# Designed miniproteins, single chains, continued (2): the designs that were tried, part 99

Each design is a single chain, and the fold is of that chain. pLDDT is the mean over its residues in the fold that is shown.

## One batch from the design tools (miniprotein)

Design m7434
Fold by ESMFold2-Fast:
Structure m7434 (fold): chain A 90 residues (1-90)
Amino acid sequence: DVFSQMEELIEKIKNAKSIEEVFEAMKELMLLFLEQYPTLSPEEQQQMLKKMEEALKIAIKKMKELGASDFDIQILEGLYLLVIGVANSL
């Protein structure tokens, strides 16, 4: 069911009309990741990481379409890497 929630958030990213909406959807996705990732099996954790990477690529593409600055994209990437790094260091 966590994967269904991730798909819903990815659709929010795809349909975002502003840079703020992309950041809010990515924030929800990162919070879902931090909450759910430690509860999953190793196989499901690998699937979740792939979905997170997919979401980041979609978010970056959408932000570029919306005219985001290189700085905005770097902030999103930095936050993503921090969140993934914290989970993988445990």
Scores: mean pLDDT 86

Design m7435
Fold by ESMFold2-Fast:
Structure m7435 (fold): chain A 76 residues (1-76)
Amino acid sequence: SRQEEIRKLMFEIFDKVAEKLNEENKKKIAEAEKKMEKMTPEEQRKLALKTVGEVLREIGDALQKALEEAKKKIEK
C-alpha cells in the first residue's frame, strides 16, 4: 500500500539523517568537552545543558527536513 511505501521511505530517510546527526553530535560533544576542561562544575553543567538543547533542536530540524524530503519523493 502507499502508506507502507511512505513508512519505508521515512525509515530510510531517518536512518540517513541519524548517521549524519551522529557525526555532527560527536563534533559538538568534543568541542564542548574541550571548553569544559578549564570550567567550574557549574559552568560545565550550563554548557552541557546548552549543548543538549542545541543537539535536540538540530535533531528536530533534521526530522522536519527529512519529512519534506519524503513528501517530495511521495509526490513523484
Scores: mean pLDDT 72

Design m7436
Fold by ESMFold2-Fast:
Structure m7436 (fold): chain A 66 residues (1-66)
Amino acid sequence: MLSAREIVRKAWLTANREGIDKGAELLKKLLLEHGFSEEQAERIVKIFKEYGPLIVEKILEAELGP
């Protein structure tokens, strides 16, 4: 199981290499694999696209731990 930091880092690296939409797609996949619902994953992905990785890391740390 990946940490909150590893999930966000993988998504952000993908966003930088392949664009924000590909980063968001990977983030959604990783969130679903870690027990988030479709609705929760969609909300977090929207925050990722609007506000970037740092706020998302804080959200995931609250749910999964550091």
Scores: mean pLDDT 84

Design m7437
Fold by ESMFold2-Fast:
Structure m7437 (fold): chain A 103 residues (1-103)
Amino acid sequence: SEKDLELALRAARAARDTLDGLINFIKEQPLEKALRFAKATANNLIDIADFLEKKGLDPELVARLKEVAEKIKNATSKEEIIQAAKEGRDLVDEVERLIEERL
């Protein structure tokens, strides 16, 4: 439904803001704080991916979002967190575009 697509678009935008916030926050943080924040962010991205699946997002895109979240969660350095977050950002751009094309 159009309402489900609007909710999906809001969720995709929340994922974008979450990833941008992760990249910006960790640059100035000690590694221990960066790793804790990355794990919290990854869990939030998994919740967003589950919500997007419920709203009819392509299961392959949902799986790719969860793979990005697992990369963020398992990162051991700021460089690994930033790399995974940027990969997630590109994927979220694709998700937003696909939802907008259906509206």
Scores: mean pLDDT 89

Design m7438
Fold by ESMFold2-Fast:
Structure m7438 (fold): chain A 141 residues (1-141)
Amino acid sequence: LKAFDDALNKFLSAAEKLAAKYPEHADDILSNSQRMAELLKEFSKVDIDGATKTAQAGADFADALANGTNAEAIEAGQKFLDAAGALGASLGPDVQKLITDGGQKGLDAMKDLLDKGDRGGGALVGLDLMTDSLLDGWLLS
C-alpha cells in the first residue's frame, strides 16, 4: 500500500509539473491525470504490484513529456504501456489485449504529434488515449 501511495503521489506530482510546462493544456492534463489516478486505485484492489509499477511508469512518462526529448518521451510511453499491459494481464488476456491495443494507438497518435512539433498536444493525446485504454480494460474486467 505505501509503495502504491508513493508511486501515485509521484505520478500526480509529475503531472502537475507537466501541466505547468504546457499551460494551454493544463486543465485537460490535470483532469486526465486525476482520472488515471482513480483508475489505478481501482486496479490496485485486484493487483497492487501491477498498479504500483504502472503508476511509477506513468510518473516517468509524465516527467519525460515535461523535461525529456521526443525520443525519451516515446520510450517512457512504451514502458508505461508495457506496465499497463502487464496490469491488464492480471485481469485476463482480453483485458490485456484491449489495454495494449488501445494504448498503442495512443502512443502512435502521440508520436505523430511530436514529429510535427506539437509537444503539448502530443502529451495531452498520449495521456488521454492511454487513460481511456485503462478505463476500457477496467470496464471489461
Scores: mean pLDDT 86

Design m7439
Fold by ESMFold2-Fast:
Structure m7439 (fold): chain A 71 residues (1-71)
Amino acid sequence: LEELRARAKEYNQQHSEEERIAELKKRVPPDYVPVPGDVEIGPLSGEEITYLGTPDNLIGLSRAELERLKA
């Protein structure tokens, strides 16, 4: 789990918010909103982060990015 979180953080540092949102839209329908029971991980550094993707390619979403995806 920590290994997956570290990989997601590294991916987020290397990719802009727009790139991450575009990648998520490739993996899920345009109107998808993560719900409890889907791929979700608790807060990181005091912020709520939701992870979406395969074990090798997790993408971490902050609350702001989730709201952007919904909009």
Scores: mean pLDDT 51

Design m7440
Fold by ESMFold2-Fast:
Order: sequence, then structure tokens, then C-alpha cells
Structure m7440 (fold): chain A 117 residues (1-117)
Amino acid sequence: MERLKEAGFEVKEVTLPDEELVDYLKKHGKDYPFIILELDANDPRASVLMARALAATDTPIIFVFTYDEISSNALAFETAVKNKDKYKIDYPIIFVRNTPEEREKAIDEIIEFLKKL
């Protein structure tokens, strides 16, 4: 988050339960040029939340799936890849190990992507 602000982006951080998050996206998604949605790849509901988020707003969403080990996250990984192909998502879907170093690296990748737009 602070990294995005340092790069010159205005960032609003929102932490809400799944149902409230989807409602927030329906009401406020249009207020943002981009949405970065962090999901726990180990949560079996992450795939459902991804689909609900895509249905809730026309605002582009960059999905960030956090994981400890890729094998424990197979369902969310497979679902994200399948949805990218199915829904023709032009924005990156990022998989990041849940370590401070890898999270910072993922944020830097998002910043570089946003700068190209």
C-alpha cells in the first residue's frame, strides 16, 4: 500500500467480509480507475469471490492471490487461470508467496503495469 502511494497513486484500502466487499464494489467500484483485490488462495471461496467481484463492477480488477505453497492453492490457482481465459480478462492475475519480500515485489509489478497505462 505505501509503495503505491510513493509511486504517486491515491490509494484507499478497504478490508471487509466477502458479502460486504461485493456490496462495496457494486456501490463504489466506479469511483476507481482500477481495483486491486487481494484474495487468500487457500480459501476455497476465493474463486466464488473472484466471480462475484467481476460481476459486481465494470472497473478493471487486478487479482492478487496470496499463498504459502502453490500445491495447497491448486483450486484457486486453476479457477483464476480458467476465469482469465473464460472472461477474457486483460488485466494481470498475480500469484504471490505470503512473505514481505514477495508481497513488495508483487506491488512493484502492479506499479509497473499501471505506469504503462
Scores: mean pLDDT 71

Design m7441
Fold by ESMFold2-Fast:
Structure m7441 (fold): chain A 79 residues (1-79)
Amino acid sequence: MEEGERYFKEGKYEEAIKAYEEALKKEESPRTLANLALVYAKMKKFDEAEKVLVRGVILFPDSEEIKEAVKEIAEIAKK
């Protein structure tokens, strides 16, 4: 998880995606799903971001991390 967040902060989006997907194989976490969706949104891959958010909403419907990711992605999409 920390590894994916480090890559995301560095703008290494492909490395961040790989690290988050590896983290999800070990543990399905709302934080990891939220961060993965945000990486896709930063890359302007909104279809991929939506698929990850839908997965997060289904698995963790009351997660604050997923709710915040939805808001942040909506703001990114306006730019």
Scores: mean pLDDT 81

Design m7442
Fold by ESMFold2-Fast:
Structure m7442 (fold): chain A 71 residues (1-71)
Amino acid sequence: MEKEIQEGIVRIQIGVTRLALQNNQSKLPPSVVQQVQELLRQADEYLKQGKLDEALALVNQASQLLDNALQ
């Protein structure tokens, strides 16, 4: 149950961050877009491996990078 909840949270955070990237892509430097996409790709891979802490760390990095670039 706890692991399933953590997997769900990480999956939702990846999806939300990906949508935020898509909605704001025109406002972002291409380098930031590429970095966020790569972090989300790595987070997806760690999620598939069951490495939830690593996946969460990467999606948080992607979200922070996106938020900082949009300020």
Scores: mean pLDDT 83

Design m7443
Fold by ESMFold2-Fast:
Structure m7443 (fold): chain A 93 residues (1-93)
Amino acid sequence: MLEEARELLERARALLAEDPADPARQREARELATRAYKLLLEKLGILDEETEKGVELAVEGILYRFVGHDEERAEELGEELKPYAEKIEEKLK
């Protein structure tokens, strides 16, 4: 992973860990995580409309889990992300 992408993900997780219920921190964490994943996919040359949509779903899934919003919804988002994760892994081989 790019060093910059790692730093953005670490910052996103730190914001959620401090106060997962704060909407402002949730928004900032979402933006940071989205940028981190897009940077990684762009560097790998696999960023497209499909993988970009997968990033949005992954970020939402993380947020729902951290805020305790809806565990069932978080699991559903995880299943929706599985095809994108498999596609990314295939391109990395």
Scores: mean pLDDT 64

Design m7444
Fold by ESMFold2-Fast:
Structure m7444 (fold): chain A 72 residues (1-72)
Amino acid sequence: AQARLDAEVQAALVLIEYAVVKISSKPPSLEYLDRLIERARQVLADPNLSPETRAILEEVLKELEKLKEQIK
């Protein structure tokens, strides 16, 4: 129960930060984006993450990686 809650909470935090990035008129810093990508990868490595949340987070990770390429 706790491990699943921890995984879902960490996923939710990444999704919230991604939403903030999306609505911002300024592109995020490369350092911030790299940290967010790393956190998304760590959460995706957690086997306690639900399949539904995993699918959403995988799409978000692809979008973050694409955004990094556009800024670089």
Scores: mean pLDDT 82

Design m7445
Fold by ESMFold2-Fast:
Formats: sequence, C-alpha cells, structure tokens
Structure m7445 (fold): chain A 73 residues (1-73)
Amino acid sequence: SEAEKLQKYFKLAFDRAIDAAIRKETAEPVPQAVQDEAAKLSEKEIEELEKSDPEKAYLAALEHAEKLILEHL
C-alpha cells in the first residue's frame, strides 16, 4: 500500500539522519518532540500522497523528513 511505502521511506530518512548526526558526534540526541513532529508530518503527507503522484510525493516527503530531523539536531 501507499502508506507502507511511505513508512519505509520515512524510516530510511530517519535512520540516515540519525547516522549522520552520530557520525558528526553531536552532543545532543534527537529530541523525542522532534521525532514526534516528524511523525505527524509523515501522517499528513501519507494522506496527500494517496491523492496525488505517489512517486514525486514520496521523494519530497523523504527529503522533508530528513531535513526536519537534521535541522533540530
């Protein structure tokens, strides 16, 4: 399903952002609030993706999630 594909992409973005942060040895971990915020955005993006072009929307959602996570690290 579209939701399952989006979930996989967001998980990959999350893992990639966390790995990047760890490699940079950031003093602070990703706050739970930031993770919760990213998850909420993912939920809204799933709803929009199921209405529009899923391929382009998936890439945009993935990029947005990664940026949000890294920005708040």
Scores: mean pLDDT 61

Design m7446
Fold by ESMFold2-Fast:
Structure m7446 (fold): chain A 61 residues (1-61)
Amino acid sequence: MIKATIVGENPGLNSRNELVHKGETFTASSYSVDSEGWLHLTDAETGRVWTFGLKDVELEE
């Protein structure tokens, strides 16, 4: 599983319009990067997809 830590000032957003902010950490089951350069992380606990700027998140396996 992948540990995701939000390090940038831009919050992450999911399909429910929930936000996650700098300093927060969650576990992702998978990630992908789209053609626009957005990072999509699937939350391992909720199955929700979070969208971030690539520079706003650190990933650790």
Scores: mean pLDDT 78

Design m7447
Fold by ESMFold2-Fast:
Structure m7447 (fold): chain A 112 residues (1-112)
Amino acid sequence: SLEEKWEELSKKFVEALKNNDIESAVKYLKKLYSLLVDNDDLTEKVLSEIKYIPKKYDKYHPLVLLAGVIVSVAKKNNFKIEKEKLEKILKALEVPEEDIEDFIKMVEESLK
């Protein structure tokens, strides 16, 4: 099921981060993000976890969706993502430097 696939990929993402395996973390994060495609219910559920969106982004902006995925996974697995590891993931995903600080703020504010 979609829920079982989300659970499996979420656990693999968290385990990769615990092992400082940024390459595997990025791989599983991309797979989690791909599950949002053509699934409006999962997309809305992920977006419901976001407590703060910078004014420059619309609700369905790719970076808002990505932040929602990360927040949803962190909450479900009771896992605290370290800022340094989050920055490494964003750089590996080629997120523009000007967006990194705003992205981290979205994740941190939503995890409060």
Scores: mean pLDDT 88

Design m7448
Fold by ESMFold2-Fast:
Structure m7448 (fold): chain A 87 residues (1-87)
Amino acid sequence: SLAELEEKAKKEAPYVALVILGLRKALLDKEPVTLEELVEAMDAILNDEEKMKKLAEEMAKKYNLPKPEEMTNELIKELRDKLLKEE
């Protein structure tokens, strides 16, 4: 049902956000982000929940981001705004 899809999206949102914020942080830290790494991240988000969760946890650890279970919508917005203001 639509409600089941919404619940899944809400559960996955913290992990998706961490992958995206982690990639942004890599760019700010002047780490090379390859097209292959972007494609792998996109594929994990779309097709592989377990790989997406593992990637999100690795990004959180590497870039000192909050753990997935700590990622509220408000915190995601704050981190996004902060990382977008950095050059």
Scores: mean pLDDT 75

Design m7449
Fold by ESMFold2-Fast:
Structure m7449 (fold): chain A 88 residues (1-88)
Amino acid sequence: ASEQQKQQQDMQQLDQNIQRTRDAAQRLLQAGQQNPSVQQQVQQMVDGAYQLVDQGRRLAQQDPSKTQQAANAAQGMADLLEELTNKL
């Protein structure tokens, strides 16, 4: 594939993984609101997730070669948030 095609695919993957992370964070936040014992931990995880995806997007905009790294980080965060929600 051409460099341009790879960049387009990596950016689409990043956008999808950022959206999945945001959706997962919102679900975790809602689940945490019903369990006072974990509310602080849930809030910290959600804040960290938003910071991670915002940094990843900025990194990809400044250096397109880092887009795949940012996409992988967002995927890992989404997976973690989804797992935590299922345990609440």
Scores: mean pLDDT 85

Design m7450
Fold by ESMFold2-Fast:
Structure m7450 (fold): chain A 100 residues (1-100)
Amino acid sequence: SPLEEAARLLEEIIELLDEAIKSEDPQEMLKLLERVRELVGRYAQLTGDEAAARALMALLLRAEHYVQRGDLQRAKETLREARELAERQLRRLREEIERS
């Protein structure tokens, strides 16, 4: 199911965001964020949810900017916001799967 695959992508996104939040290495964080951006793109393709994808991408690009500037505190705060958004989206998607 495209919805089940989209849910798996959101789960992977959340796991990678958690890894980035726990990291103290800017280069590791940037590689993790690149992977998250790829998964957000795939999520958008499967669901057509351009609004959620756009919101996630905006937060990821902001976090990447903070990492590149050496502001890890603001980067991690922004990534926590992205994680909360992804978790809310995953909850909604799981409810849709259960109704289908």
Scores: mean pLDDT 89

Design m7451
Fold by ESMFold2-Fast:
Structure m7451 (fold): chain A 108 residues (1-108)
Amino acid sequence: SEEEEFKKQIKEALEKGDVDTLARILYDKLKDASLEEARRIGKIVGEVLVEIPTKEAVKAFQKAYLKVYFELASQGKLDKIVAFNVGLSEAIQGNEELLKVIREVEAE
């Protein structure tokens, strides 16, 4: 399915620390997404992070996220980022392993 292909692409980019590829994939998915689609995209990305709860994956995600954030902000599309963050939060809130990694990265 298109969702499984998207998950695979995100997972490969995160595992490789390929910030530029990850940012491009996220930007392409979000730039014309509805708010419901943006929320679903965030949930999918969160589900992938739960599968690979490493400092390297979290750092790559944070760097890619900031690139996409600034690009969409420049276009007046911050509402899509807000929706994405809601979906992301829903996927990760119950995962103590990933939440510990995020806290450790933020403390650096």
Scores: mean pLDDT 90

Design m7452
Fold by ESMFold2-Fast:
Structure m7452 (fold): chain A 79 residues (1-79)
Amino acid sequence: SAALDEAVRAALPYIKAGDWIGTFQAVAPVDPQAANAMVRMLLGKNVVASLRMLKDLGVSDETLRELAELFNVPLEEYL
């Protein structure tokens, strides 16, 4: 959804800082499953599976590309 895409974009500065609490707080009000997935990514767990889940939840390809770049994941693994 557009609301989830906006929330994930708002979380990008927290992700860059390694701030899992800030990441959770930015996303959880819109989608707590997406927030939990993003926190797991920051902990180095299930990164590709979490990107696929965010895609299935309606996060835009543009936002997913920015996330994938931050975690060094190739496009082919989650698109």
Scores: mean pLDDT 82

Design m7453
Fold by ESMFold2-Fast:
Structure m7453 (fold): chain A 97 residues (1-97)
Amino acid sequence: QVSTLIEKLKPSDEEITAIRLILQELADLGLVKSPDDILTEEQIKEAYEKIKDYLINHLGLSEETIERAYKILVEAAKAGATFGEIADSVIRVAKKK
């Protein structure tokens, strides 16, 4: 199930941070308008490219970390995940740490 995909991939705290910020950028850019919107790989890539410099240079995340966060989001999109489903999964994983 899409709702458990993020949990199964066991993202690190840094990967969770990157995922959360990419999701926020998707909302801020207006690429998603509702929690029920299904994410596309193109939308994720646009948000990722816009925030990549901030993740590396301001937060000090490694390129490996942000690339893995991007790949996790792309896999969720390919599985037909909605914005809300991914956000809820990230919150659940973060609470376990």
Scores: mean pLDDT 80

Design m7454
Fold by ESMFold2-Fast:
Structure m7454 (fold): chain A 91 residues (1-91)
Amino acid sequence: GRSTVRQAQRQIRQGRIVDAIEQAIGLIRQGHVDAAVRILEQALRAAQQQGFSQDVINQIQHAIRLLRQGRVDTAVRILEQALAQIRQERA
């Protein structure tokens, strides 16, 4: 709901992109796909500004496109892969 979106936006401002992506996955699982897309677009801009790897940026972009196409389960899988890669790279 609104509380989760506000938490994700705060995490993005603090550079906590991992937490913001996790909140977006939670929103997707609750059926709030449009709210999750907005959070992921903000996380994508923040990741680009903070110099995250091109692989991570591409994964977030791909997940946003899949969500817009209604490919929800595939988008969640790609976001979980992006989270694992961010944690490994420490970006």
Scores: mean pLDDT 82

Design m7455
Fold by ESMFold2-Fast:
Structure m7455 (fold): chain A 69 residues (1-69)
Amino acid sequence: MRAELSEEDVEALRLGVTKASNNSVEKNLEDVEKTKNPEYARSVIDGLRAAGYDDIADEVEKKLGKEFL
């Protein structure tokens, strides 16, 4: 089923990636911006956690988690 991220959701992800300054999640953010696909949003959040930015990942997840519940 087509679930699409809002532009505000994409902006929240972009701000998180910018705060982390992490190249590995920047590619996933590009894919989010192109597709609006929540699967890439999950990849961004997971990538932030893997990079040690759990606080940033938690903040982004709070903004998006209610949309995925």
Scores: mean pLDDT 71

Design m7456
Fold by ESMFold2-Fast:
Formats: structure tokens, C-alpha cells, sequence
Structure m7456 (fold): chain A 69 residues (1-69)
């Protein structure tokens, strides 16, 4: 469900001390779902445009969470 994806992505971000609005979480999930072939650099640049900086491991975990749920 979308709610489960949003909750999982929030938990992953909060584990790195990153707190964001629900609108920002939805933007992240929608970007990954709409751009399944986006490179690591494209995903990082998108997050940076939202003021978010996370490790590559965390970025991978977000991608897996969005695709798995």
C-alpha cells in the first residue's frame, strides 16, 4: 500500500536523522516510481533538490522499499 511505502521511507530517513514532510515523502516515492531507470546520480540530485542528503546505502534502501511494497 502507498501508506506502508511512505511509512517505510520515513523510517529509513529518520534512522539517518532526516525529518521531512508527508508532501516531500510523496514526492520521493513518486519520483522513484515514475523513473525506475534513474541512475544513482539522478536520484541523489533529486533528493538534493528537496534539501535531503543521505548515504548511498540509505538511498539504495529507499529504492528497495519503494519497489518492494
Amino acid sequence: SRAAILARVRAILEAEGVRVSDATLEAIVDFIRSNPRASFEEKRAFLASLGIRVSGETLDRIGVAVRSL
Scores: mean pLDDT 83

Design m7457
Fold by ESMFold2-Fast:
Structure m7457 (fold): chain A 86 residues (1-86)
Amino acid sequence: SAVEELEKEAKEEIKKAIIEILKKNGVSDRKAEEIAEKSLNETDAEKIGKLISEETGFSKEKALKIAKEILKRQREIERKFVRKLL
């Protein structure tokens, strides 16, 4: 269905955005992809922040800032795809 295809495209765009944000913050390509896979369906900034901190060794404060940036970008992408359904 069109909805199923748009949902898949949105998830791929979100994954790419997570990888780009992490790489911008100095995370390697491989580690950024691993974190993106594990966080793709996560909506809690503290859970994403904990994952980033554990995987990268970043401080909890830095990891939480990155997590909030990820969730903000995810929300922007989701809004864009919702508009395609209207």
Scores: mean pLDDT 83

Design m7458
Fold by ESMFold2-Fast:
Structure m7458 (fold): chain A 67 residues (1-67)
Amino acid sequence: MASGSQVAGEAARRLVLQGKWNPSLEEAIAEVREVAARLGTEYSEEELERMGRGAVEMVKSGLFASL
């Protein structure tokens, strides 16, 4: 089972690779859904929103800015 932090981190990485350095929550949730689908894991809408918020925060914190 993938942790929510791992899913959020991968979604954040994918947003950055797409050039989305200021993503909306909806964009982050869409990437979280794609990551979850690849892992074969189903999440509730509330869990997807929490992971999406985490992904937005990771991108905005500049975690990937030095790459």
Scores: mean pLDDT 75

Design m7459
Fold by ESMFold2-Fast:
Structure m7459 (fold): chain A 74 residues (1-74)
Amino acid sequence: SLSPEESAALRELLETLGELREERFGKDYGKRLPVEEEIELLEEATRRVKERHPELADVVDRLVAGWKAALRAK
């Protein structure tokens, strides 16, 4: 199970990824992307979350490292 901080970090990351997809693709926000483009969005989402919530920086970095590894393993 996730800690409260991990749960908060994951929620902020998912919300920010949704915002980025809407900004970049509008109505096509759900489109399938190449792995490297998915990673670019995840890195930008990480940057925004760390700027908005500096207290979550370490937990965000840890979660994102695992997420990027999983994406590249496909």
Scores: mean pLDDT 82

Design m7460
Fold by ESMFold2-Fast:
Parts: sequence; C-alpha cells; structure tokens
Structure m7460 (fold): chain A 81 residues (1-81)
Amino acid sequence: GAEEGRRLAEEGIRLAKEGKKLLEEGVKNKDLEKILKGIGLILRAIGDAFGAVVLGRKENDKEVMELGREAAKEAGGEIEP
C-alpha cells in the first residue's frame, strides 16, 4: 500500500544522507570501515528508492513515486517515475 512505499522512501532518504556523511568522513580520515559502511547505506537507499517508486506506480500514488525519486537523487542516482 501507499504507507509501505512512503516508509521505504523515507528510509531511503535517511540511509542516503547517513551513507553520504559516513563516506565523506571516511574519505577525509582515510577510514576504510566508514567508507565501506557509507557505500553499503547508499546501496540500501537505492534499493529502498526503487521499491518506493514501484509501489507508488502500482498504487497510482504520485506522492510516493515523487518521494522515491527524491530518495534516489539523495543517493546520487535517478529512477524513471
């Protein structure tokens, strides 16, 4: 349902922001563990963004599709609506 897609989009945005922060800190401090954790969070964010767009499309929920696209942009990618 729309609630599931919204939850995935919100989680994707959160994971993308945290992942980018960890990646930047890891690169700055040459901390391989932070770099790998940051990349992992960004990849999870991309998956959540795709899930949100798919669910929004299935339910014809344009708001959820837009949130999923926002999550993808935060992760540095793009998803067709």
Scores: mean pLDDT 79

Design m7461
Fold by ESMFold2-Fast:
Structure m7461 (fold): chain A 80 residues (1-80)
Amino acid sequence: MTEKEKRIYRLLLEVVREMNEEIEEIKGMPPIVAIYHPVVQGALIKNREKLMNAKSDEEARKIIREILEEIKKDPSKFRL
């Protein structure tokens, strides 16, 4: 895992701790397990370029929140 990928996973874990109870697919899962859920991983793959090009941790967190809101709305868009 690259340093950028480690950073993305740290930020993903932070945002999932804030939002996981609102997302049917991952609610009730420990956050460290939830970040590896297939729907979450599919969303990361689909948004990889956007996340890797984020200028700051706060911009990356904003992108991750938007991704999790899209999963909440329609998880089928992110199936692998």
Scores: mean pLDDT 80

Design m7462
Fold by ESMFold2-Fast:
Structure m7462 (fold): chain A 83 residues (1-83)
Amino acid sequence: SALDEALAALSEAIAAAQAGDEAAARRHADTLLELVRRHPELRPFILGVVELEIEAIKNSKEPVPNKEAVLAFLRELRARLEA
């Protein structure tokens, strides 16, 4: 489903950002944004998931690889989803 594809793209974008692969993170984010553009009914749900991910990473006491870069990436993705 389009929802499953969007969630997979988000998961892959976060994994790439944690790995420091900015190019891969951007490609997966672009895939997610294109899916939401084609299926605008997904936008509020995906926004909710992105907000949940931001709060989970922000409040994590365990080491998150590239935490500040990942948070910056997710906040930018949130802003692009809101546009």
Scores: mean pLDDT 88

Design m7463
Fold by ESMFold2-Fast:
Structure m7463 (fold): chain A 88 residues (1-88)
Amino acid sequence: MQQAVEEAEQAAKILGLDPETKERLIKLVTEATKAAQNSSDAAASKTARLNLGEALLILAEAYQKKNPTEEIEQQIKKIQEKIAELKA
């Protein structure tokens, strides 16, 4: 639990995320980690995957701003598609 939040804080610092985006990222990782602890509950598992997907999207978009590549753009699209799949 602590490791995932610490990694998110470190990534936010490296990527130079604004305080609002950093807070949102940490919240999403924390909620995903809490939901993942209840893996026997299908709804909790889905919530964990959704929150993790949204956190990954924030990180990918921040990377795209610093190093705009077609590969990162493709990864953003894949993350968006997976989030949409999970919401269905």
Scores: mean pLDDT 77

Design m7464
Fold by ESMFold2-Fast:
Structure m7464 (fold): chain A 67 residues (1-67)
Amino acid sequence: SHALEEAIESLRDEGRRLGLSEEEIEKIIQKYKPKIEAAVKAGDIEALVAVVREGKEELRRRAEEMK
């Protein structure tokens, strides 16, 4: 779905902005993809926003760990 694609691309863009490798970005995306899919299927916009925020926070933490 469009919402799923936008959520995944948002995470990918954040990871690239943070200077993470494509491998690390895809690991985080694969971790959050089931949660994003569940929120989209439920039509739960609050859950979708929360999951994307959580994924971006994990990307930021991963970037800090790699310094």
Scores: mean pLDDT 84

Design m7465
Fold by ESMFold2-Fast:
Structure m7465 (fold): chain A 101 residues (1-101)
Amino acid sequence: DNERIIELLERLIELIRRVRAGEPVSVDELLEFIRNLRLVYLLLSGKLTEEELKRFEENEKKFREVMNDEQATALMEAYLADNPDLLARLEEQLAELLASK
């Protein structure tokens, strides 16, 4: 379902752009982000390795321990710092799907 994947990618990209612009994120937005990121990886050709799945599970566990929006923002900033190419990778995937539509 390309339309669903496009919507998920657009939501992920927008949240990353907001955080990089210094905007806060809520606990709900952080949890939605990690769930949607995992879903996008699963939907894109099933190329998620066991090691990648384990890393997503460990990140979800850490994010679920967040008690407030300040902690959610700090964890999101740390996650993006550890994954500097994430935005570019998501933008490339979105461009490919939009070109096929």
Scores: mean pLDDT 76

Design m7466
Fold by ESMFold2-Fast:
Structure m7466 (fold): chain A 63 residues (1-63)
Amino acid sequence: DEEERQRLFERALELLEREMRAQGVADEEIERFREMLRQAWQQAQQDPEQTEELVSAFRALIA
């Protein structure tokens, strides 16, 4: 369920981006944050515990 994890991450990113825009964060800062999260997600996928923590956080955000 790498596909499910990827969908969860993508949806969480969409929600975070929307929230950041609502808070008045500049598009450049949102783009930097998005790239940072993408890198962190890629790195976390190499560690099962970190992956599970992030997946849990994404599910809570989406709920």
Scores: mean pLDDT 75

Design m7467
Fold by ESMFold2-Fast:
Structure m7467 (fold): chain A 77 residues (1-77)
Amino acid sequence: MATQVRSFSEEVVIDGKLKKGSATLTTTADSITLEVESNLSAEEFDALVAALEAQGFTVTEERREGDHARIVAERAL
């Protein structure tokens, strides 16, 4: 199944797995912005980027340092 990111909290669900981190979805009149910050493996990071791009998002910020990852993706409405 495609990777899914949900909720506003110190914990996020990525592809059905609970991870330490946060996910924020911001909707404006012209765009949707998704910000994810979590401890992701390289495989989970790549899967999340691919899932976001498959849903029409453009990854605008991508940071990975050790096991800590931050992804910002935007889609025009």
Scores: mean pLDDT 67

